# Designed miniproteins, single chains, continued (5), part 70

Each design is a single chain, and the fold is of that chain. pLDDT is the mean over its residues in the fold that is shown.

## One batch from the design tools (miniprotein)

Design m18572
Fold by ESMFold2-Fast:
Structure m18572 (fold): chain A 78 residues (1-78)
Amino acid sequence: SELLEELRRILEEIEREEDPEKALELARRALELFRRAYPDAEIELGVAELVLAVGVAVGEPKEGAIRAVRLLIEAVER
């Protein structure tokens, strides 16, 4: 899947990113790609968005970004 390859690439970029703002931008890009590919997957998207928001709220934006993108990858693989 082209989407799965792109999401995995974004995840690897986030894991190497030292700037939390850039990690968040990459995660938001992953969310947008997933939303466009699976417009009816509102629950999976909502959970990933919530995980990202919680990561930001607790001061761990990079960890939130990693977890959110991993959830999107899992959803595409199922």
Scores: mean pLDDT 88

Design m18573
Fold by ESMFold2-Fast:
Structure m18573 (fold): chain A 67 residues (1-67)
Amino acid sequence: SREEVLALARELARAIKAGDWERALALARELMSVATNEELRLAAEEMVKLGVDGELVDRLLVRAILS
């Protein structure tokens, strides 16, 4: 759901800001498993609004798919 995806996006933003990359990757994998393409776009927008760099978000999501 959108609510679930946004909650994951906020937790992912917190993990990134804390430098907890193990947790960030785990949350990114969970986000990729539950979110539609539209919900992933909304999640990325939410993370950018919370101060996370958009390029970093893209790299992390790609890594979550490939790993």
Scores: mean pLDDT 82

Design m18574
Fold by ESMFold2-Fast:
Structure m18574 (fold): chain A 59 residues (1-59)
Amino acid sequence: MTVVARAVVSANGQVEYYVAPEGDTTWTLVATTPKQAEWAGEGAGTTRTAVGPDAAPAP
């Protein structure tokens, strides 16, 4: 079987990790990373380590 993982950055800057069996739309939250700094326009340590988009949206 294949498991698909996705990471989503919430509005608060937390990164949420979801997994689901391939072909399913039922996502399970498995981990949450604390809020990260805002690196938008300040430069320096700007890292957009985003991954995939579109994990399961809000209810």
Scores: mean pLDDT 53

Design m18575
Fold by ESMFold2-Fast:
Structure m18575 (fold): chain A 75 residues (1-75)
Amino acid sequence: GPLPDTPATRRRLERQRLVIEVENEVKALYEKDPEAFDKRADEALKRHGLTASTPQEKLDVLALDLLEERRRREA
């Protein structure tokens, strides 16, 4: 059934919106400036101690890095 309208549900939906916004920002960077995207993705990979073999993995890691940065700024 539909999710109940509670503070917990609202916080979950807010986090989902933040994730979608960050994913859209990363995708836009990839499409508009692939060189800047690669540099930022490589920095994110180093920060998280990860490696990427596909563009999608780089998108995912950069989105994770930006999401963590945004959470720190809003805390």
Scores: mean pLDDT 78

Design m18576
Fold by ESMFold2-Fast:
Structure m18576 (fold): chain A 73 residues (1-73)
Amino acid sequence: LEEEIKKAEEEGDKKKVAELLKKLGLEYKAKGDYDKAVEYFNKAIKLYEEIGDYKGAMDVAVEVLEIAVERVT
């Protein structure tokens, strides 16, 4: 997955990079690594915004919000 992100970055495919970063964030979320999940989700949000995919950015922002709620003790 990280290797796929590097290839997409080399190709300049920002949409593909955003999709792969979202997928990586979801993978870390599933593993309980919330810090890495949020990091990758934020990177995906920025790329979605750069390409004008506001729906994609919002979908990822919801994932970040869910993590924030889960981290309240």
Scores: mean pLDDT 78

Design m18577
Fold by ESMFold2-Fast:
Structure m18577 (fold): chain A 92 residues (1-92)
Amino acid sequence: SRKELIELLKDYLVSLAKEYDVEVRVEGGTLYLKIGGLSTLQAIGTALTLIGFGLDGLEVEVRIEGGTLYAKIGGLSKEEAEEIKKAIEAAK
């Protein structure tokens, strides 16, 4: 379901924010993420997981530069994106 997909995404991003340097920005229904402090294996694993959310109906773009992963996650409502941002910021 849509609600289950959004909760899984939120929980995953919150788990990343507890362990790594996560910066988040929201523009409408699009979430922009910068995740630093990753090893190469962690960056690849994180990118693959986020791409998986894209296969389940979100609009996901990822880029890896060294130990930093950049992600753009669209296809959210403004309310869904803001809720995820708030949860990430609270987890730091």
Scores: mean pLDDT 87

Design m18578
Fold by ESMFold2-Fast:
Structure m18578 (fold): chain A 69 residues (1-69)
Amino acid sequence: MKFKIVIKNVSGMMAPAIVKLLEDLGLKARIVEAPPIGDIVIEVEGTEEQAEAAVKKLKELGFDAELIK
């Protein structure tokens, strides 16, 4: 299934590193929005369990991450 992950108040320069992290967790990841200032939006394709685990991992790393279904 497809989901969106929003990472708030982070530089868009972080988007490639976040995509790599998501892909290493077994998700297909695509940058939707990565402004220099604001929120990064990444579309992911995988299981809901993988998407939830990815959001948890991002929060553990200090990111303000949210899963949109």
Scores: mean pLDDT 81

Design m18579
Fold by ESMFold2-Fast:
Structure m18579 (fold): chain A 85 residues (1-85)
Amino acid sequence: AEEGLKDPDPGLRAMVAFFAGLAGRYDLAEKALTDPDPDIRVAAVTGLALSGDAEKAGPILRKATQDPDPEVRAAAEEALKRLGL
């Protein structure tokens, strides 16, 4: 649920972010990209890459390529390549 992304445990937030992306919960994955912890944002990007839906994940991943953290940007660029974008 969205409440999991507000949990004080970053490990739980990362897990929620990853599975939101993986399960095609694009609304939750996009919210995870606003998390202050870059590790949570990387988890969301990784999950989106594994979803396989280029049409729905593509716009969210392109937004992540503008992230202030270089690891998040790199993960988003790799995810776009994985989806053929």
Scores: mean pLDDT 82

Design m18580
Fold by ESMFold2-Fast:
Structure m18580 (fold): chain A 113 residues (1-113)
Amino acid sequence: YTLELYRDPNNAEGWLFLGDYYLRQGKYEEAIKYYEKAIEIDPNNAKAWLNLGRAYLKLGEYEKAIEYFEKSIKINPNNYRAYDLLAEAYEKMGQTEKAEEWRKKAEEIRSKL
């Protein structure tokens, strides 16, 4: 991917892969940098929005996490993981009713797949 990014800096999938790599390493700020690059190139990549939200969730920036999870859901409404992550963010903000609502939605989607 490093070689591919040197060859094609507009490779959204390459930036997404690099973001995922740093997210797995717990380097959330680095992951955000690469996910933002992926989204700049391909703003319809639901996975990039989802994982950008996950990185912000890990950093405790819950309102930003919610915004990015909502963007992911708008692109791919069948991703039950995005609804689970929305619920987690709302729970951490103390909005237990909204958290429970999104958890139910996640379970509905998961059970229909």
Scores: mean pLDDT 83

Design m18581
Fold by ESMFold2-Fast:
Structure m18581 (fold): chain A 56 residues (1-56)
Amino acid sequence: MEEGLREARRLAEEAGRRSTGGIAALMAAQMGEKGEVSGEEARRYAERAVEVGRAA
C-alpha cells in the first residue's frame, strides 16, 4: 500500500470508526484502496474528514 493510502487508513482508525469524521475518513481510505481515487487524494480527504469531525 502506498504512503498516502496507509496514512489515510491510520487517520480513520485514530478518529474512531463510529464518529462522523472517522466514518468519512474510512470511506476516503477505501476509495483510494479500490483505485477510485489516488492514495494522495484519499489521504487529503481523510485529513479533511477528521478535521471537520474534530471541529464539529
Scores: mean pLDDT 68

Design m18582
Fold by ESMFold2-Fast:
Structure m18582 (fold): chain A 65 residues (1-65)
Amino acid sequence: SRRELALRATAAAVLYVAAEIDPSEAPVAKEAIEEALREARRLGDEETAAYLERLLERVQELLRE
């Protein structure tokens, strides 16, 4: 549901912020973002998918360091 997607996307965003503060959290943030992104794509929520794709790109940069 859209409510479940909103909760997953919010959790992913919070985990991403935690990863910016502590890069050791980046793998957990990446998994949460990927799960939320799969759900957004399945529901056809293009706006949420685009937002999560940007977060995924940023968390991947943290993992490359």
Scores: mean pLDDT 84

Design m18583
Fold by ESMFold2-Fast:
Structure m18583 (fold): chain A 64 residues (1-64)
Amino acid sequence: SAGHELVRRAEAAARAGDIETLRELLPRLTPAEAAHVLGLLPREDQERLLPYVRDPAAVRALLA
């Protein structure tokens, strides 16, 4: 599905440190999918990218 394809692209971007791709993809992910992808990153990068996700409060709660 489109959702699974986006998550896989975001996972690949996270592993590569491709922050620009993550800024484009994160707003298109659900809060749960965004939390999963951000969980692959160091805390500093998670905080930097939280403004780009849908519902940052929900994503922050899922990362806790």
Scores: mean pLDDT 84

Design m18584
Fold by ESMFold2-Fast:
Structure m18584 (fold): chain A 89 residues (1-89)
Amino acid sequence: SPEELLARLREAVDKINKATSLEEVKRYGEEALRIARELAKQPLTPEQVRQLLGDVMAVFAAALDSKDPEIAEVLLETAREIARILNEM
């Protein structure tokens, strides 16, 4: 269901924001991308689309706050890829 997938995406984004290593950021980023691809197949309401945009913005914010350039790069790429997937819906 879209609601279940949205909840899982938010959980993945929360894990990304709490991640302390490059390996964790890559793992949770891949999880978020898998969920985004499943969400792209679902009929979403405007409110659910706004929630998704909020989650993408949270990943961008995490990238801007990161002091590690490798972590920041992975976060920026993850946010861009989620946005790309959603734009292709």
Scores: mean pLDDT 82

Design m18585
Fold by ESMFold2-Fast:
Structure m18585 (fold): chain A 58 residues (1-58)
Amino acid sequence: SDLERLVLEIHRRGLEKVTREQLREVARQAGVPESLADEIFDKLGKREATLSEIASLV
């Protein structure tokens, strides 16, 4: 899934935390819709997210 691809890309880059803007950039570079980054942050209700928090949505 796009979400699994995004999680793997964050892990591959060694990012422990990301902001909404950083996640949009990662999504764009990974060929995943940037709108998925917005959906993730809207669900979490936070300004930044850890890899484990994002992975919990898979």
Scores: mean pLDDT 82

Design m18586
Fold by ESMFold2-Fast:
Structure m18586 (fold): chain A 111 residues (1-111)
Amino acid sequence: FVPKDPGTIETMLMAAQTLYAQKRYEEAIELAEMVLSIDPNNARAWLILGEALYGLKRYDEAIEYYQKALEIEPNFWRAYENLGDAYKALGDFKKAEEYYKKAEKIRAEIA
């Protein structure tokens, strides 16, 4: 067992989430990309990258990165919820509903 300092990645992810919450989307993207340069299989970093792109109204790119997060963690219910939000923003309410239902089903299975 080697705990590489997971605190460094965790600190960067928390900072990216804080930047996103402050609507500092480009800075959140840079920090999430930095995490991905270290750990390309970090589903949470892909999620944050997508969320920041959604904030910039780059919905098609956000969808691609949410799908990447789900490729890594298929049961990542937040990524399905975010896919729903992105499709809703694009006017695809039917697709949005399908993803929201998928997110809720996964959450119910965890609870």
Scores: mean pLDDT 85

Design m18587
Fold by ESMFold2-Fast:
Structure m18587 (fold): chain A 72 residues (1-72)
Amino acid sequence: SSKEEQIKKLKEEAEQKIKEAEEALKAGDTVTAAQYVNDVIKLANQLDKLGATKESDKFIEQAMKIAAQIEG
């Protein structure tokens, strides 16, 4: 279904953004890392609206972990 295709696309995009955020953080680019974290949160909210609550929760947890490292 189109909904399942949309969930798959959003999940793949969120996974990519997590990797990009982690790379930016490792490079010391906290501004870029924070932007990717915000992108992940936005994608996770879209996943939740589509009923992919478990995937959404996972990405929010990963984003919050990266955000904590930016602040710390």
Scores: mean pLDDT 88

Design m18588
Fold by ESMFold2-Fast:
Structure m18588 (fold): chain A 62 residues (1-62)
Amino acid sequence: SEEEIEKLEKRKEELKKELEELKAEVEELKAAGKPVPRELELEIGEIEGLIGIIDGLLKIIG
């Protein structure tokens, strides 16, 4: 349904925004010569995976 598509698109936008913020944090840490926490790299990977799942669902239902 259109309502389900809208919810998935909104969730994807939220995840993309979160991903941009986390990637910016990684770049700031690298620029400062600080170690990137493993937890941060794992969180980025998890969000990228969720975006991929949503993209797959949107292709099936949209």
Scores: mean pLDDT 86

Design m18589
Fold by ESMFold2-Fast:
Structure m18589 (fold): chain A 87 residues (1-87)
Amino acid sequence: SKEEFLEKARELAERYVRGEITLDQFTAELLKLVREHLTPEQRERFLRRIAEVMDEVQARLDAGELTPEQAKREFAERVIEVLEEIV
């Protein structure tokens, strides 16, 4: 279900923020969930939005507006917001 998918995505984001999994592990597992639960159109929208979020967070990190810890949290929160918008 939509809610079950979002709950799994949130759990994965929390594990990433807590440092239990790496960014590579987070993105790999997230893409797996997206492939299993989203339509091709929703997946395309998600991938475009996440690329934008990653660029925005990286720019703010590079500008000294975010610490690495804050960037990690911001990215995870924005990923969940994008998924909630799409599904």
Scores: mean pLDDT 88

Design m18590
Fold by ESMFold2-Fast:
Structure m18590 (fold): chain A 85 residues (1-85)
Amino acid sequence: MEEELQKKEEEKYKIISDLENAVRDAILRHADQLTPEQRRKVLELLEEARKNPDKIVDYAIEIARLLGDPELVQKAEEAKKKLEE
């Protein structure tokens, strides 16, 4: 029982951690191209994700759309599918 719960938590943690890293990398790739409004919105979404970790995927998708980053969109959609299982 505990081993199965630990494996599921470990998988969830890895998915979330990989997604957080993907978000950070995408923000860094687009940092010089962001408008002040886009930068503010990204920071707001990051703060919301910190307060509501269960919604990290939704916030990552919104950040991906704001940045126009196809790699982050793909990673966020993949994370959503894995977490909805």
Scores: mean pLDDT 77

Design m18591
Fold by ESMFold2-Fast:
Structure m18591 (fold): chain A 65 residues (1-65)
Amino acid sequence: FTVVPEVRGDTVTFTVRDADGRVLGTLTVPVGRLARLEFGRDAAGRPTIRALDAEGRVLAELVLP
């Protein structure tokens, strides 16, 4: 997977693409609140991406196929 950040004003949009260039999903979060991205897998082995603030609260979540 490829993750491409695009900053527009006070937001950042992460676009996730597969090896064929297909868009699998997007996450849009406020730049001022974003502390980290957390990459993982769920119990079914599906890739997950979470955007977290400094307190560990989830701002946005994407589960990939």
Scores: mean pLDDT 81

Design m18592
Fold by ESMFold2-Fast:
Structure m18592 (fold): chain A 76 residues (1-76)
Amino acid sequence: SLREELLEELLRLLEAEEAGDEEAKKRYQNRIQSLVLQALEEGDEELVAEASELGRLYREDKEKARERILELKKEV
């Protein structure tokens, strides 16, 4: 799903940033942007809101962002 792909790409972005891989970080940022635009086009308001919140956490508190993403990925 778009949600699963978005969560996975956000985790990869965090891993690339921790590794200092600026090229990988740029690629994952571009992929995340594409997924958000697709969610907007499909009218998935819930996913757009979730992506907005996760993006804010990523900028403000990367550790909390990682924890939140892992929590969301484990939801059944």
Scores: mean pLDDT 83

Design m18593
Fold by ESMFold2-Fast:
Structure m18593 (fold): chain A 61 residues (1-61)
Amino acid sequence: MEELVKRAIELVRATPKDPEAVARAIGLALRAIGHLLDGDEEAAREALRELEAFVEAAKAA
C-alpha cells in the first residue's frame, strides 16, 4: 500500500518540467491513489503502470 503511494509520488517528481506533462502525471497518480483508497490494489497497480509508461514517454519527447 504505502509503497505504491511512494512510487506514484516518485513518478510525478520524475516527470519533465513541462506544465502539461506534470498536470497529466498528477491526474494519473490521483487515479492510482483513488483505487488504493477503495482497497483495489490490482486497479491501482494498473493505473501505476499507465503512469510509468506516460512518464517514460514524456522523458523521451
Scores: mean pLDDT 79

Design m18594
Fold by ESMFold2-Fast:
Structure m18594 (fold): chain A 70 residues (1-70)
Amino acid sequence: VPDKAFEALPKGRFLSPEEQAFLLLWAVYRALKHEDPEALREEVIAGAERLGLSKYVPLLKEDLDAHFGL
């Protein structure tokens, strides 16, 4: 499964609380099977933006589209 957004996160240091919350959010949504993948995709993107991680949104969209087969 593509993890391009996570590969873009800083390496060699502890993740910030916001980055940790983003990782947890993504792990939870990856585990879910959802009948409306577009709505779930928008929820995950909005969550990343609320955490101040909007710079990762383009990679996150790519990861989500690949995960849901969009």
Scores: mean pLDDT 66

Design m18595
Fold by ESMFold2-Fast:
Structure m18595 (fold): chain A 70 residues (1-70)
Amino acid sequence: MEEVKKLIEKALDALARGDYETAAKYFREASEKSTDPDIRKAFENAAKLAEEGRRDIAALVAATILSSLK
């Protein structure tokens, strides 16, 4: 859980810097470390949105997952 939160923080930092490739990498890594299938799918969607340059939507998806993780 904490490691997944750390990866989301790194992904959000990369999005803020405009580094969409690095953000997508961290979202996919968070997906791989997540045990919940719905959360894993959400991270894969966030990675895809980041790769498409949709920073605001990718950030919202990541924030929603963080809220669910407490």
Scores: mean pLDDT 78

Design m18596
Fold by ESMFold2-Fast:
Structure m18596 (fold): chain A 84 residues (1-84)
Amino acid sequence: EEEDKYLTFLFMLRTIEVHLRKLLESLKDKGEEAKEEVKRFIAQARETLDTVIKYLGLDVEKARKFADEYLSRLEKELMEEIEK
């Protein structure tokens, strides 16, 4: 039960990553516009995940920290890819 909730949370994070990488592929020739779109998507994903964390009844502090670190690393990687 507790493990299933955490696995659901991890699955959502991976789904967000896959979607963001596909978004970057669709915007590969857009440069600065691509960066702004990625930032907006990640900001909205953070808000959605905060709601999901509360809905699933996870440890809010730990889950938020994990989500923030995960999304921040993903944002950095995608921004570096756009700059190349």
Scores: mean pLDDT 80

Design m18597
Fold by ESMFold2-Fast:
Structure m18597 (fold): chain A 57 residues (1-57)
Amino acid sequence: DKLQRDIDIGVAEIQIAVANLVLRKALKLKDPKKRQETIEESQRMIEEAERRIREAE
């Protein structure tokens, strides 16, 4: 279903944008452990979204 594919890609693109915003905020965190955990979580979100885009193709 082309419509479902386009929706899945759009949702994934929004998730990448949100993850990048979270990553920017993480760089301002003074706690190195919390900063690292937030960076890793943001990277996982981007990877998951990129995987969904590839699967929708």
Scores: mean pLDDT 81

Design m18598
Fold by ESMFold2-Fast:
Structure m18598 (fold): chain A 102 residues (1-102)
Amino acid sequence: IDEVKKKADEYLEEAEKAEEAGDYKTAGEYYKKAAEYVVELKKLGSPFPDAYEIAIYLYEKAIELYEKAGDEEGKKEALLKLAEIYRELGKEEKAKEYEEKA
């Protein structure tokens, strides 16, 4: 759990640095990886109450940055991951909406 949290924090810092440097593709990839580790923390039973909300925010950031970079493949992958989280939250209509955008 502690190692997974450390990886999430590290990827978030790298994402912010890449975004500031204008490397939108790399920033998108790091935000996506940070979100994946945040979801993993929730699945491991971490008492992290806002894990899914944070992961949603990070995937939305990744989608925005992939769009700026013209990385349609990365954008599609992040949209599908976001849909998966909404489905886990019981929000089926929202999940389908993001799947349609992918």
Scores: mean pLDDT 79

Design m18599
Fold by ESMFold2-Fast:
Structure m18599 (fold): chain A 66 residues (1-66)
Amino acid sequence: MSEAERRSQLYAEALRRLLETDPEFRALLEEGQAANVAGDSEKASESLSKAVGRLREEAERLREEE
């Protein structure tokens, strides 16, 4: 597999695990979506940025274990 494909798989696995096991991650995604629908771009960006941060941390952890 290419490096890009492997990175994509790590992020997909990290996303799956966070959606199943991390209520804070789910709450951040819900808050981001709700804020975006309400037109609060600043709050949407902040919530989604925090969710992305958690996703990157989980993907990095998985990378080290493989």
Scores: mean pLDDT 79

Design m18601
Fold by ESMFold2-Fast:
Structure m18601 (fold): chain A 64 residues (1-64)
Amino acid sequence: AAPLTAGLPEAEAAALQAELEAAMEALRKATGADVAKEIGRVLRVIGEILDRRLAIERERRAKA
């Protein structure tokens, strides 16, 4: 499957992928009450990636 950051500029994709990996690693190490907080962080990063992909797609369609 294509990575979630597919279609973003290379540098931005690398930065967001690193942020997602860091959030996933924090979630993997989390215990008890921290699990819910780290799940929220992962979902926030995913939302940021999807919002950027949508913005870029809209710009491409407007330019085409």
Scores: mean pLDDT 79

Design m18602
Fold by ESMFold2-Fast:
Structure m18602 (fold): chain A 108 residues (1-108)
Amino acid sequence: MEAVRALEEAKKFALETPEVKHAEIRLREREEDGRRLVSLEIRLYDENGNLLGRFSAGDVPVEAAEAAARERFGAPSLEDALVGLLAEVFAAGKITDVTWDHDPPPAP
């Protein structure tokens, strides 16, 4: 699944499902063969911590994810699209936790 599509589907599910009270969003950036890749995982939970929905995108070139975010959300970056989703989910009275992971620097 494409990162922007995963984000759009998760947003729709979170806003349309009144039982969703908590959203956990994880973005991970890594470099492979000189290319920047991003992966996205979104988990949506009820008030008791039961998983209601899971949306994910595998490793996607950052350029492709940013282009899709601009085309689909009018956002200049994937981060801006994510912030917009978080603002709407928060305005609906839901709690959001976001983790941004980067590959650790190479050991000396």
Scores: mean pLDDT 70

Design m18603
Fold by ESMFold2-Fast:
Structure m18603 (fold): chain A 87 residues (1-87)
Amino acid sequence: MEQFREDMRQGAEGAVAGARDLVKKAEEYLKNGEPEKAIRYALLAEFVATVGIAAAAMAGDSQLETEARNVLEEARKIGEEAEKKLK
């Protein structure tokens, strides 16, 4: 189980980093007047962050799980902001 937990922890770290990059892209598209692209990247960030939450939980890393949940929250907020600009 040691290797599996370490693999899940590394997977969660990668997912959190990837989700943060996707949130950044969503913010950039929103600033550039491309709310549809911002929504797409925000949704992808939500998916990746959710995978990160699951992987962190399987690794038993509560701090990493909290970080993943924070990124999920950020992704949801930028998606909502982009949706408001689409209208």
Scores: mean pLDDT 87

Design m18604
Fold by ESMFold2-Fast:
Structure m18604 (fold): chain A 74 residues (1-74)
Amino acid sequence: MSAAKIEERRREVEAAVKEGLGEEDILAVVRELAEEAGLDPEALVERARREIATSEAARRAAAYAAVEYRKRRE
């Protein structure tokens, strides 16, 4: 919740994008989340693909969520 934590998360997103955290990694996280929650992974992956295709902001938000998920799971 502190500003320092937000800054660290932003740096990690930048590093992940720079290192090649692309669409495949984002979609893999979406599928994992869907399976973990007992949701339809196909539907969520399709939705994520459309969101990523519509804007760069959406793609970056998805990358951020993927990094968050990976850190939370270890």
Scores: mean pLDDT 67

Design m18605
Fold by ESMFold2-Fast:
Structure m18605 (fold): chain A 55 residues (1-55)
Amino acid sequence: SMLENTYAFALQALDLGDRATARRIAEYLREQAEKSSGEMSERWREAAEELEKRL
């Protein structure tokens, strides 16, 4: 899914030491949560929160 692919890309950026890219992806995940509703919004928000814990 787009969420899974986006999150995987963020983790790869962190592995490469590119925290700036990972932070931008966290912001993107938050924006997707705000634009979504219901269960999808929750999944985007959870992904953003998990990524932010790693920053």
Scores: mean pLDDT 85

Design m18606
Fold by ESMFold2-Fast:
Structure m18606 (fold): chain A 62 residues (1-62)
Amino acid sequence: SLEERAKLGLEGVPEEKKDAYAATFVIIAEKQGIEVPEWVRELAEKVPEEVKKLMEEVVKQL
């Protein structure tokens, strides 16, 4: 499932980078119309809006 895949992905990420990883996951999932688990959204909220905008531009290039 998407939830299990997100959890596995975060387990391999250092604690200090989990928020950025979660924000990237939210951006990709929203672009594809996929609903994101609440705990992933909570981690993504810790990333500043300016950084999220830069991440969205990077995702658009993928």
Scores: mean pLDDT 70

Design m18607
Fold by ESMFold2-Fast:
Structure m18607 (fold): chain A 97 residues (1-97)
Amino acid sequence: SKGEKALELARRALKDAEEALKLAKEAKEGKGGLSEAIAAAIMAIGALFEAELAEKLAEEAGETEEAKEALRLAEEAKKKAEEAIKLAKEALKKGVK
């Protein structure tokens, strides 16, 4: 169903956003290099697209428990991905090793 597909995408988006946030934090703290900051930004952008698609599929699925959970997870993924992009940009501007 669209609700099940939305939930799968939202879960993937959240996982990718969390991994991107970890890489971005490591790059900002000087534990990663320029490549880690770039990788974090790319992964976070991917997570944003997955979250937006999950939201669209969830809205099309209607008022199901799976669709509601997908919207919740997609919102969390977007917030974490946006933070990861912000931290990655800060790391890039500071000139990571």
Scores: mean pLDDT 84

Design m18608
Fold by ESMFold2-Fast:
Structure m18608 (fold): chain A 82 residues (1-82)
Amino acid sequence: AEEYFKKGMQALLQGRYDEAIEYFKKAIELDPNYGRAWLNLAVAYLLQGRFDEAIEYASKAFDLGEAVAMTVITMARNRLTS
């Protein structure tokens, strides 16, 4: 889980959002309670303009204790309603 998460973060920082999404999904497949992977999956979707998916995955991250996920939800909601 952690290894795929690190690869996802590297891809995210380089603007490779599709690769980041794949790596974060693999991290979640290995550890479904990996809140940071759910959070950064939501961030990758947000950065791609995929706001419904960003809200879905950020909500899961928030439920797992990632307080920062509320910021992602708010940003995505504002884009959908604007």
Scores: mean pLDDT 82

